# Designed miniproteins, single chains, continued (5): the designs that were tried, part 102

Each design is a single chain, and the fold is of that chain. pLDDT is the mean over its residues in the fold that is shown.

## One batch from the design tools (miniprotein)

Design m19784
Fold by ESMFold2-Fast:
Structure m19784 (fold): chain A 63 residues (1-63)
Amino acid sequence: MKEELLKLIGEELRLIGEEIDLELKLKRGEISEEEYEKKMKEIKKRKEEIKKKIKELEEKGEF
């Protein structure tokens, strides 16, 4: 129960790291704006899924 919540938080932190990496790559010209937008959209979708799972665990009193 708490383990699952910690796992989800860890996944969210990893996605934040990926966002920062993408921003740095865009500033360095290593990726196009189109690639940046596409990858950021995917990350945002994954973050929303994680938020929903965390909320479900909170609503059930899992911690």
Scores: mean pLDDT 79

Design m19785
Fold by ESMFold2-Fast:
Structure m19785 (fold): chain A 58 residues (1-58)
Amino acid sequence: MTPREELLEYAKKKFEELYGKDSPETKLFVKRIEDANPTEEQAPYIKELLDKEFEEKK
């Protein structure tokens, strides 16, 4: 699995936990990450930023 694929899977799981499976919010946020077209090098940093954001929402 590439870092980019890991980022997308991680984001889907976390947004599903927060907003529910197949919610409009989950779909919107995942699409925004896809639209940003992160590189393999950028993906781990974006994942860390999402980790911090999810921690703050707890």
Scores: mean pLDDT 75

Design m19786
Fold by ESMFold2-Fast:
Structure m19786 (fold): chain A 58 residues (1-58)
Amino acid sequence: MEKEKKEEEQKKVSKLVAEALREIGRLIDAELNKDEEAIKEAEEKLKEILEEIKKLLE
């Protein structure tokens, strides 16, 4: 049984964490290729995901 909004927030956070892990994988690949632009793109995506997680925890 759901506990109000808290369960939905946890599900959304879990999804965002999974997305962040995917972007970390992209960042690792970019680091291995020393592609500064790809590194920056992955870092920006991770930052956006982290901000969404922070917003959901309010």
Scores: mean pLDDT 77

Design m19787
Fold by ESMFold2-Fast:
Structure m19787 (fold): chain A 68 residues (1-68)
Amino acid sequence: SEAEELIRQGDRLREQGRYVEAAELYRQAALLTDDPELRRRAIGQAVRSLRDAGREAEAVRVAKELMS
């Protein structure tokens, strides 16, 4: 699916240390999927990537947005 492809692209960016860009792709994947398990995984990876980038406040806001 498109959501799974976005997660794979996010994983590649995260491996390169491009955490903020990875988080945006994970956020898009979470919004595109109707699969609750895939959505949960995408949200977790977006939040984790923002935390790895030192953007804790942004990580909290994104989690709140995607979990509402």
Scores: mean pLDDT 86

Design m19789
Fold by ESMFold2-Fast:
Structure m19789 (fold): chain A 73 residues (1-73)
Amino acid sequence: GDPLESAKGALRGAEQALTLSGHGQLAAAQRVIEDAQKLLADPRLDEEGRRLAEEALRLAQEAKSRAMKELGL
């Protein structure tokens, strides 16, 4: 796959995760965190893709924190 397109997808996924709640938000956030971490480890990822993947990771971690607080985890 194209790492830049994957990074754009991860950012969209993170933004979507922030609109969810509870267990759905937690599951979506965890998936985006995994995808963003894999992208950041890909040596083919350019500067633009890296910025998008880093932002996706940040937003997904925020969504995970919100979900964990809501669920009492």
Scores: mean pLDDT 90

Design m19790
Fold by ESMFold2-Fast:
Structure m19790 (fold): chain A 65 residues (1-65)
Amino acid sequence: MVKLSVEEANVLNLIERGKSNKQIGEDLGISQATVSKIRSRIMEKVGAKNTEELREKYRKGEIFK
């Protein structure tokens, strides 16, 4: 299991809702570039190569938030 920070958990929740980096940035009050950086960090922590693998690990409960 991988434990996410509050910021990482918020970004992941919005990714699962199908929101773009721009929409996530607007929702959280951060830049699109910052969202992209957080997204990459989540993928690194989880060991996901892409968004689909990230979603699969999330559905399997391998990500603790």
Scores: mean pLDDT 76

Design m19791
Fold by ESMFold2-Fast:
Structure m19791 (fold): chain A 86 residues (1-86)
Amino acid sequence: MKLVITFRNVTDEEKEQIKKYAQKLREKGYKVTVEVEGDTVTLTIENASVSLIIGEVLRAIGLELDGYKVKITFNGDTVEIEIDLS
């Protein structure tokens, strides 16, 4: 499955943390693309495992419980997570 995670209204420090996380995923054998557009960062993870998807969905739900705006969409073989950090 494909996993796309979009972070909106990110700080420069959060951008570096997201890039570091992407590098960690690459070291675990995932194919990860990072796109930075202003204060938006998109991670695209090709061939995401079910356990990675579950972990990221749970993390997103945790952020929603902390008061962040979160949207999770299941679109065929793609899971899309949007997180607004404002």
Scores: mean pLDDT 88

Design m19792
Fold by ESMFold2-Fast:
Structure m19792 (fold): chain A 81 residues (1-81)
Amino acid sequence: VAAEIDKAIDALAKFAAESDFEQEVALTLGIMGLSVAKKSGDGAGAVEFLDRTIERLRELGASEEMIEAIEEHRRAIEAAL
């Protein structure tokens, strides 16, 4: 349900923004995106999930390094479509 997904994105983005481990957080979010793609059979859904997470991270003032790392995983998923 949409409200649960939005809440999950918000919680993940807040956790990521507070993290001192940018690479580990980016990898975890990338794996979650891949898990969504695998489960739904829809890479576009995984890309949308990551896009919304990135937007929320920008709103929370996350580092550009973290955002770029997540965007690399997003591009890898999109390229596999």
Scores: mean pLDDT 69

Design m19793
Fold by ESMFold2-Fast:
Structure m19793 (fold): chain A 69 residues (1-69)
Amino acid sequence: LIEQLKDPDPAVRYQAARALGRLGDPAAIEPLLELIKNDPDPRVRLAAGNALVAIGGEAAREGIELALA
């Protein structure tokens, strides 16, 4: 799933971000933050922000700030 966050297809990246959010895997936090900062697709960036909210903690706050900026 983390590897799918680097997929050339934005639909694959979107679905991977959502799946990682549901799993609550803290290993996904840094890759999801990278998507929020650098992904050209605003839908993928929003999905990454939502996934960080689902995982929780300080990462959720940082993800929301980056996704909404």
Scores: mean pLDDT 74

Design m19794
Fold by ESMFold2-Fast:
Structure m19794 (fold): chain A 61 residues (1-61)
Amino acid sequence: DARELADRARELFLQGRLDEANRALEEALKLDPYNEYVLELARKYREFLSREVLERLDEIE
């Protein structure tokens, strides 16, 4: 579920576990690239996003 992966990513970002957070967020975007909750989370943590996540956002925005 993309939303559950996004919730996990949010918790991981709050813990400073950036690599794991970005993997969870990337997987959420693969499952549902236009999910507003996932996209809002990505925008909120934009400064902490990996290149891979930023490239996926560029493809869908």
Scores: mean pLDDT 80

Design m19795
Fold by ESMFold2-Fast:
Structure m19795 (fold): chain A 125 residues (1-125)
Amino acid sequence: AFEEGLRAFLARKYEEAIKYFEEAIKKGDKSAYFPLGLAYYELEKYEKAIEYLKKAAEEGNVVAQVNLGEAYIKLEKYEEAIKWYEEALKLDPEDSRAWLNLGEAYKKLGKYEEAEEYFEKAKKL
């Protein structure tokens, strides 16, 4: 189920990937929460993406924390996005993607000076 879900995901068959990842979760494979959230994100189903990415993020998956922030950005929930980028950066301070995304979130809030500081931080990594 999980491996079939990953194959479907890589083929951009996101609806099919979701079915396999949901089957994996029913069988107790919690590692499927992260790619399930990504599949919903690719289908632009951001509320569902947040639901599943949050489960992976709360278990300390740094990549899930960054993707969760990106899903919040799509819903224009910039303060929630910032919180999850900051959690990711506590675990991996050298994550240039998290610094770039933190800068973008601050820019969306009109905090341009803070945004430029975070963009410069990303460039130096």
Scores: mean pLDDT 88

Design m19796
Fold by ESMFold2-Fast:
Structure m19796 (fold): chain A 60 residues (1-60)
Amino acid sequence: SIEEYVKEVEEAAKVSPLEAFKKAQELKYEILNDESVSDKEKEEALKKLSEIVDEIEKKM
C-alpha cells in the first residue's frame, strides 16, 4: 500500500538520510509502475515522498 511505502522511507531515514533518499527513489519507480494504484493515489504518494525527502534534506 502507499502508506507502507511512506513508512519504508521513514524507517530508512532512521538509518541515514542517504538510505532514505535511496529508498524514496526505489519506491517512486515502484509506485509509478504499480497497476493496482490509481493515478490520484500515485500523485498523493509521490507528494508525501517528496515532502519526507525535503524534511530530511533540511536536517542535513
Scores: mean pLDDT 77

Design m19797
Fold by ESMFold2-Fast:
Structure m19797 (fold): chain A 72 residues (1-72)
Amino acid sequence: MNRRFTIASAEDAAAFARFLGDRLGMSEAQKAELEAKAQADWAAAKAAGIAAITYTLDENGRVVDVELVYAP
């Protein structure tokens, strides 16, 4: 069963990072660092004209597809 995760805001980026951290059994400090990095990466993507990023994860949490949506 595949799960899709769409990032269209800093909050979405943080939620995605926390989801991955939880699946990987990361510590709270490691998850916080991953969230901060994800938010910074999203800010850079938004500045480059990206409106949304959709990740498709397999049942093991592995990324199998990435879709980029650009701002009009």
Scores: mean pLDDT 80

Design m19798
Fold by ESMFold2-Fast:
Structure m19798 (fold): chain A 60 residues (1-60)
Amino acid sequence: SIVLRVKLGDVEGARREAERLNATMPGVRVRVEGDTAIVESTAGPRVAIGAALAVIGASV
């Protein structure tokens, strides 16, 4: 498993994107804790990075 931690600007936007990713991407789990998103993936590093970037993009 791969675990990435990313800092967020807009926690609310990031939380909505995390919920979408958790519903639509097999092998990906995203958690928002304070100002940080934790992305866990069993689907490999490219999928983990893609999910992390999506959450970061939603946090602006």
Scores: mean pLDDT 80

Design m19800
Fold by ESMFold2-Fast:
Structure m19800 (fold): chain A 64 residues (1-64)
Amino acid sequence: ALERALELLREVLRRAGASEEEVERIVEQVREGKLTPDQVGTLLVLLGASVEDAAEVARLLEAA
């Protein structure tokens, strides 16, 4: 469950134009519990992801 959410998170971040270094930093913060699902959703929208993609990532992280 968590690994699938993190795979989607990586893809959404890449589509939003994040560098590979930024992608892995954000994924690591999520793994360490430093970012909540809501915070991840907000960050994705701020980085230029669609609201739909951001909401799907947040939902999958909450379910993990």
Scores: mean pLDDT 84

Design m19801
Fold by ESMFold2-Fast:
Formats: structure tokens, C-alpha cells, sequence
Structure m19801 (fold): chain A 78 residues (1-78)
């Protein structure tokens, strides 16, 4: 799906160190599929790489709201 393609593009950009471009791709993935907790978590990780810790925390919190049993997002908030 287009949502999956946007998420995959974001992950590829993140792995290349293109964190601002990864943020844009992950935001598009969320726009296309707003229930995908993984996209919110990955967006948080991209913001952390950009040094935007407060922004990252907000996105991790949204990932946990969508999947409260997702332990990786809880660890990211510690």
C-alpha cells in the first residue's frame, strides 16, 4: 500500500542518516494510516537523531496510546 511504501522509504532514509527526510516520510505514512503505531515510534526515533528530544517523546507517547503493550516505545521514554 502507499502507507507501507511511505514507511519503507522513511526507514531507508533513516538508515542513510537522512533524518529530516525520514521525518517527512514517516509523517506521510501516519497521514495514510493513522493507526500504525510503528510509524509513530519510528518518527520519534528520527526526532531523537535530530536532537529534538521533547518532540520524540510526544511521538513515543502516541505509539504507546495505539499499542500499550509495545515495550520498545516504553523503553525509549526511560
Amino acid sequence: SEATEALDRGEDLFNQGKYEEAVEAYKKAIELDPKNWRAYFLLGQAYEKLGKTEEARKWYEKAIELDPNFEEAKKALA
Scores: mean pLDDT 84

Design m19802
Fold by ESMFold2-Fast:
Structure m19802 (fold): chain A 70 residues (1-70)
Amino acid sequence: SDEQEILRLANEVIERAEKEGLTDDEIAQVVKRVLELYRKHRDTLTPEQLRALVEEEYDRIIAELKARRA
């Protein structure tokens, strides 16, 4: 279901961001931005295209947050 897919993506992003040493506030920002992108494109892109887009956005967000701390 859509709900299960969103929950799975959120949990995956949380685990990955925790591994990167992000704070709870930073993790919340990453999850919010990734899920917004997913929701915006889920009806127009294939699952493979959505995964690629989500991965690219995740990498971008992590880089932005780490740059802000430097």
Scores: mean pLDDT 83

Design m19803
Fold by ESMFold2-Fast:
Structure m19803 (fold): chain A 79 residues (1-79)
Amino acid sequence: SEARERIERAARALTEEMKARLANGELTLEEAKQIVEDGLNTVASRLVSEGADEEEVRKAKEEEIERAKKELEEAYKSL
């Protein structure tokens, strides 16, 4: 779905940005996780306001937040 693809793209972009900032010592792991969560919540709210299916958006958002948090934790362990 378009909504799912947009959430996945946003999650990918945010996760890569947060990994770079973690590697540079610019933020903590918890701050990185919070930025991704807040960012994806914002994207999800916008998609729902644009007429996307609320349940599909919620599910995609929750799946991508969980994936991003795990990826950030793995990146942090490698520092």
Scores: mean pLDDT 89

Design m19804
Fold by ESMFold2-Fast:
Structure m19804 (fold): chain A 73 residues (1-73)
Amino acid sequence: SMEEARRLTEEGLRHLNAGEPEKAYEAFREALRLDPSYEEALKALALAVSSLKPVDPEKLAELRELARIHEEL
Protein backbone atom coordinates (compact mmCIF):
# COMPACT_ATOMS: atom_id res chain seq x y z
CA SER A 1 0.00 0.00 0.00
CA MET A 2 1.02 3.65 -0.42
CA GLU A 3 1.00 4.16 3.35
CA GLU A 4 3.26 1.13 3.99
CA ALA A 5 5.63 2.26 1.20
CA ARG A 6 5.82 5.69 2.85
CA ARG A 7 6.53 4.14 6.26
CA LEU A 8 9.35 2.00 4.85
CA THR A 9 10.79 5.02 3.02
CA GLU A 10 10.81 6.98 6.30
CA GLU A 11 12.58 4.06 8.03
CA GLY A 12 15.16 3.95 5.23
CA LEU A 13 15.83 7.68 5.53
CA ARG A 14 16.44 7.24 9.28
CA HIS A 15 18.97 4.50 8.44
CA LEU A 16 20.75 6.82 5.98
CA ASN A 17 20.96 9.52 8.66
CA ALA A 18 22.42 6.91 11.06
CA GLY A 19 25.12 5.91 8.54
CA GLU A 20 23.47 2.56 7.68
CA PRO A 21 23.08 2.67 3.87
CA GLU A 22 22.67 -1.12 3.54
CA LYS A 23 19.64 -1.12 5.87
CA ALA A 24 18.34 1.95 4.05
CA TYR A 25 18.71 0.13 0.71
CA GLU A 26 16.66 -2.83 1.99
CA ALA A 27 13.88 -0.55 3.27
CA PHE A 28 13.63 1.45 0.02
CA ARG A 29 13.70 -1.76 -2.05
CA GLU A 30 10.77 -3.15 -0.02
CA ALA A 31 8.88 0.16 -0.40
CA LEU A 32 9.24 -0.09 -4.19
CA ARG A 33 8.15 -3.74 -4.11
CA LEU A 34 4.90 -2.57 -2.46
CA ASP A 35 4.50 0.49 -4.71
CA PRO A 36 6.72 0.60 -7.83
CA SER A 37 5.33 4.05 -8.73
CA TYR A 38 6.49 5.71 -5.48
CA GLU A 39 9.01 8.21 -6.87
CA GLU A 40 10.23 9.33 -3.42
CA ALA A 41 11.37 5.77 -2.61
CA LEU A 42 13.13 5.44 -5.99
CA LYS A 43 15.04 8.69 -5.42
CA ALA A 44 15.93 7.57 -1.88
CA LEU A 45 17.13 4.19 -3.20
CA ALA A 46 19.49 6.01 -5.58
CA LEU A 47 20.91 7.97 -2.62
CA ALA A 48 21.41 4.75 -0.63
CA VAL A 49 23.20 3.04 -3.54
CA SER A 50 25.51 6.05 -3.97
CA SER A 51 26.33 5.86 -0.21
CA LEU A 52 27.40 2.18 -0.31
CA LYS A 53 31.16 1.50 -0.23
CA PRO A 54 32.25 -0.54 -2.03
CA VAL A 55 29.56 -0.23 -4.72
CA ASP A 56 27.61 -3.49 -5.03
CA PRO A 57 26.95 -4.27 -8.73
CA GLU A 58 23.85 -6.30 -7.81
CA LYS A 59 22.30 -3.39 -5.89
CA LEU A 60 23.13 -0.98 -8.71
CA ALA A 61 21.50 -3.36 -11.23
CA GLU A 62 18.36 -3.60 -9.07
CA LEU A 63 18.18 0.21 -8.85
CA ARG A 64 18.38 0.43 -12.66
CA GLU A 65 15.61 -2.16 -13.09
CA LEU A 66 13.32 -0.41 -10.58
CA ALA A 67 13.89 2.92 -12.37
CA ARG A 68 12.99 1.26 -15.70
CA ILE A 69 9.78 -0.18 -14.21
CA HIS A 70 8.87 3.24 -12.78
CA GLU A 71 9.31 4.87 -16.23
CA GLU A 72 6.89 2.32 -17.76
CA LEU A 73 4.12 3.19 -15.27
Scores: mean pLDDT 81

Design m19805
Fold by ESMFold2-Fast:
Structure m19805 (fold): chain A 76 residues (1-76)
Amino acid sequence: MLEEIEKLKKDIEKLLEEAKKAGNKEAEKLAEEALKLLEKAIEGMNTGSLSPEEILELIKKAEELKKKAEELLKES
């Protein structure tokens, strides 16, 4: 799981870079929000402050935002 989260983080960081280069502010904001959610999941795992279910929910939300940002970049 942690390795998959690291891959997702790298993918979102690349997507954020693409959004910035394209000048697509909406995609940029979605990618930034996805990254924040993923960072919260990582912090929750490290501190033990979040349940496994809460961590999975944050990851799913980050994936959804990443998908929306990807769709916006394809249409821009």
Scores: mean pLDDT 81

Design m19806
Fold by ESMFold2-Fast:
Structure m19806 (fold): chain A 60 residues (1-60)
Amino acid sequence: MKPKSVSLEVDREKRTVTLTITYEDGSVKTRTFTAENDFDFEVAEALALMEKGLAESIKK
């Protein structure tokens, strides 16, 4: 299903990165990345940004 909108929320205090994808049929898919330390948090943020980019490339 084609993505309609993609949003990314970063919470540095909680070390969480949340990716939310809304599809054309109105369905919503949410992925949350949680890290125990700053290094893992940087990795989680990079992975979430890659997934966001892929979803946006499909959106057209």
Scores: mean pLDDT 75

Design m19807
Fold by ESMFold2-Fast:
Structure m19807 (fold): chain A 57 residues (1-57)
Amino acid sequence: MEVVTEEQIRALVEEALAAEPDNETVRRLAELLLAGDEEALRALLAERLAEEAAREA
């Protein structure tokens, strides 16, 4: 659960962009992915997933 690989991050960002193209957080994740900042991308992705989980609960 805590171990998220670069490939998994890329797949999640691509899937999220397909599902929510107008989502600002998803677009931000895509920008970080293109920049190659893995740590920043992972941190933002973790916050994004936490918000989604909280909203679903």
Scores: mean pLDDT 68

Design m19808
Fold by ESMFold2-Fast:
Structure m19808 (fold): chain A 58 residues (1-58)
Amino acid sequence: LSTTEQKVLRALEALGRPLTARELAEMLGLSQATVSRALRRLEARGIVRREGTRYGLA
């Protein structure tokens, strides 16, 4: 996993609930575009799943 993917994954694990790309970006001090790209890669790998506008652990 890239550094951004690892940060996103750790945030999801720490909070234990689905989060929007916007919420993750605000928490991690990253752009929403950067977080969205990381989430799409994690989703493609089966690590996270989309729940409407939110992403949670698979």
Scores: mean pLDDT 86

Design m19809
Fold by ESMFold2-Fast:
Structure m19809 (fold): chain A 67 residues (1-67)
Amino acid sequence: MEEVIEELKKLGEEARSLADRDPARRPVAETAQAIAEKGIEEVKKTGDVELGKRYLDAARQALAAAR
C-alpha cells in the first residue's frame, strides 16, 4: 500500500516537473498529475492497492502521451 502511494507521488512530481519545464506539454502533464493525485486519495480512503495500481497505470499512460 505505502509503495503504491510512493510510486503515485513520484509520478505526480515527475508530471509537475514536466509541466514546469515544458509549457507545450503542460495539459498532458497536468492530466497525469491529476490522475496520480486522485490515485493517492483513493488508496488512502479505501486501502485498495489494486485500485492504486490502476491509477498508476493510467497516470503512466497519460505521461507517456507527452513523449
Scores: mean pLDDT 78

Design m19810
Fold by ESMFold2-Fast:
Structure m19810 (fold): chain A 79 residues (1-79)
Amino acid sequence: SAAEEVIKLLEEAIRALEAGDRLSALRYAGEALRLVKTKLPEAEEVIELIEEAQEAAMAGDTERAIELLRKAIELLKEK
């Protein structure tokens, strides 16, 4: 499903952030954001969380970026 694809991309972004690879993290998060906007446009909170995570990552706030991406994943797993 589109939600499963987004979750996978967000998990890859978190792994990249934990490894210190900000460029790969932003690429994965950007692809996840594009997919949410095109296939899950009703998931407005998920979109906002991913956008905030990208801003946090660009600002060097890795811990905040990971927290926001984990929250986005949990919302996508809800019924």
Scores: mean pLDDT 88

Design m19811
Fold by ESMFold2-Fast:
Structure m19811 (fold): chain A 89 residues (1-89)
Amino acid sequence: ATLEVEAEIEYDEEKNKYIAKVKITLTTEDGTEEESKTLEADSLDELVRKIEQLAYEKAREYSSRPVWVSGSSKELSEKKVHLKATLEL
C-alpha cells in the first residue's frame, strides 16, 4: 500500500503566514481514499514539518512502519512551492 502527499504552498502577505493546501491519497488493495486539509505556519520549514507529520500520522493508522520512498519540491515562483512525497506502507 502507498500514501501519497501533495501540497501547494503559498505565502499569504495579508496574514503574514505560509498556507498549504494538502491532499493525501491512500491507495490499498481495498481501494483509494483521499483527504484534503489546509495548514498554516509562520515559516516554510514549520509548514513542511506539519505536512510530513500529518502524512506520517495518517500512514501510521494503516502500517506500523511507514517509509518515505520519494519526495520532491518544485518552486513555481518566489512565493509558491509544490511538494510531493510518497510513503510505502
Scores: mean pLDDT 80

Design m19812
Fold by ESMFold2-Fast:
Structure m19812 (fold): chain A 91 residues (1-91)
Amino acid sequence: NKEAEELLRKALEYLEKALEALKKGDTEEAKKYIKEAGRYAAEAFLLLGKPSLANSVLALALVAIVEIDLGDTEGAIETIERMRELVEEEL
């Protein structure tokens, strides 16, 4: 599915941007990138007929945002890496 692959690649791009933003302490940009990554990944997983993965990636995106808001940068990075793993498994 070409459309799903394109969306998954966009999700990976935004996850990498989120990790880079967190390393720089740019928490507002990181949260924006996490939201975009979650949206693209969830849309792709729904196109692939995998609603369970769509729910999982959206839940992880929310967890990462909450971790950032609580100042848990290490937890947020780990959660973003889990999102990346889910996306990479479906490419």
Scores: mean pLDDT 90

Design m19813
Fold by ESMFold2-Fast:
Structure m19813 (fold): chain A 63 residues (1-63)
Amino acid sequence: TAAELMELIAEGARAYKAGDYETAVRHFEEALALAREIGESEAVLADIEAALKRARQALEEAR
């Protein structure tokens, strides 16, 4: 649902701000999968993909 999507995005953003990049990546991957399933707009998909890319880059730099 849209509420589940918002929750996953919010959890991902919170994890990212806390420096928990592994958790952020997981939540943004789940959000992207759900957004595709429910047919969200290209703009929403691009925003989630950008957040996921940032989280993955931060995770690589932390290792």
Scores: mean pLDDT 84

Design m19814
Fold by ESMFold2-Fast:
Structure m19814 (fold): chain A 56 residues (1-56)
Amino acid sequence: SLEEAIKALEEAVRALVENPTPEAQRYLDEAVRHLISGDYEKAVEYARKAVEAARK
């Protein structure tokens, strides 16, 4: 859902603020692109990948 996608993106932004990495930034960019296109499932998927990449 849109609400879940927004919450996942908020978590990804917080993770990137703490530890910005090129890989995490690329995943966040893709999550935002999918959010704008209305693909909320993909937005959540890539936001989660951004969080994981930022934590490495």
Scores: mean pLDDT 84

Design m19815
Fold by ESMFold2-Fast:
Structure m19815 (fold): chain A 65 residues (1-65)
Amino acid sequence: MEVEEFVARGVIGLVMEKELGFRVGDRVVITYEGEKATLVSERTGRKVEVSRRTALSIKEAVLAE
């Protein structure tokens, strides 16, 4: 199991709020399991399962801001 984290912020944070139900300012934990990843908001407990590729794309987009 591999775990990473980021804070939902910027334009990508707003997109995540509208499409995935996370809130701007939420600390999001990514847990990778094979080809899948689970994103969890530490504040709300909101959980979203995505592909590993999608999770990596979200993380890279946040870091690029």
Scores: mean pLDDT 78

Design m19816
Fold by ESMFold2-Fast:
Structure m19816 (fold): chain A 84 residues (1-84)
Amino acid sequence: SFAEKLRKELIERFGQSTVDRLFKEAESIKSIEELQRLLEAGRKSRNKYLLLITLAAAIKKMEEGDESVRPLAEEALALLKELG
């Protein structure tokens, strides 16, 4: 799945420990609306950490069966690639 591929790419790039921390932080994101606000905050501030938390939260929701967050995951990923 797209979510499984993204999780593997994050682990390869940042390591298991960092990814576990990101997913732990992502547990605080309760709704899609909160996820959308976090994505916008990360975009406006060019903050890679906020974008990584957004991506982790979106991956988790997709793994839980909510594919509606896929565009948010794709946007967070694109912004992370742009920021380097």
Scores: mean pLDDT 86

Design m19817
Fold by ESMFold2-Fast:
Structure m19817 (fold): chain A 88 residues (1-88)
Amino acid sequence: SAAEAAAFVAEVAARVEEIRRLLEEDPERALELLKELVEEVAARLRAEALRRMDAELDPAAAAEYRARLEELLPRIVEEALAALEAAL
């Protein structure tokens, strides 16, 4: 739902602010929370993508896109984490 999506965006924004505050006090903990946040966002995007694939695509197309998502998503997460860590 739109309300559920808005609540999630607000939660992510609050967690990003917490991570920014922790960077000066505990950089190691800030990095751990950043990794946790990125993984949690990725997991939710994966779940939504799989739900839409199953709802909107035929089984063969859904299987193909699922395989590509499973291959690409870990690489995207790794690249995102590397870029965010470099910006700290």
Scores: mean pLDDT 79

Design m19818
Fold by ESMFold2-Fast:
Structure m19818 (fold): chain A 55 residues (1-55)
Amino acid sequence: GPEPTDEETARNARIVKRANEVIEKLRKEHPDLPDLEILTRASEEVAAEWRAEQA
């Protein structure tokens, strides 16, 4: 099967950890939001954060 590089594995692990942390924070700050909205916001935040780190 496809073998991910160590860089891809590390990046994926960091994204997953960041996503979980952002999701937890968003749920605490916005308990009234549905899970889909929280997941969408978390994905946007993680993507923006990662892109900013790459810039």
Scores: mean pLDDT 76

Design m19819
Fold by ESMFold2-Fast:
Structure m19819 (fold): chain A 70 residues (1-70)
Amino acid sequence: MSPEEEMKEFVEKVLKEAEELKKLLEEGKISKEEFEKGLEYAIEVVLKYGKYLGQEELAKEVAEKLKEVK
């Protein structure tokens, strides 16, 4: 798998998890604080993994999208 393909697959997983966190918040199953912590962790992981794969620009773009979900 190319670094671009691996990053794309990882991004799809992270965005899906962020969407699930948003749904849990809307359903009252998690607090806003837990939601914000989850997004902060997702942003950190995306940036670290993007750096590891040499996909830092894509990682920054995804991190910005995750920040907009807050």
Scores: mean pLDDT 80

Design m19820
Fold by ESMFold2-Fast:
Structure m19820 (fold): chain A 62 residues (1-62)
Amino acid sequence: MDTPEFRALLDAAVELVAYAVDLSVAKRIGASEEELRKLREKLEAAQRAVDEAQARLEALRA
């Protein structure tokens, strides 16, 4: 319910959304390929964090 694992999932999901928005904006304003690559790497890391947090929460629900 309001567990540290649930909060970790919410925090990871918020970061994922924030980086997705940043990448979308960067593409529209014509940011450099280097900047787009960095944002993509951060988005991939945020997705992994969400996946890990979901796995932890599911393990608790058993």
Scores: mean pLDDT 81

Design m19821
Fold by ESMFold2-Fast:
Structure m19821 (fold): chain A 93 residues (1-93)
Amino acid sequence: SLSKEEFLYEVATALTLIILAISKRYASPEARKLIDEAGEKVEYYLTKEKNFDEAIKVLDEAIKRLRELGDEEGARSFEMAKKLIEKTKKEVE
């Protein structure tokens, strides 16, 4: 059986990746590549490293870059993912 901590990491990771996948539907090719690269890094930090702070840092940089590309909807999706990860960190700590 999964511990409560492991379960929360798995749920936060899955929901984050779903949010990021939805944001790609109408993204430009450049924004889509950024979303994919950020999603892979976030998954790595949450599942392999179990490092919420590095995952949050990846999301912060992606939000900034998506706004520079004019993808405000992608940036909002990443802000939602960031809030989810921050909430999960608080529940695990």
Scores: mean pLDDT 83

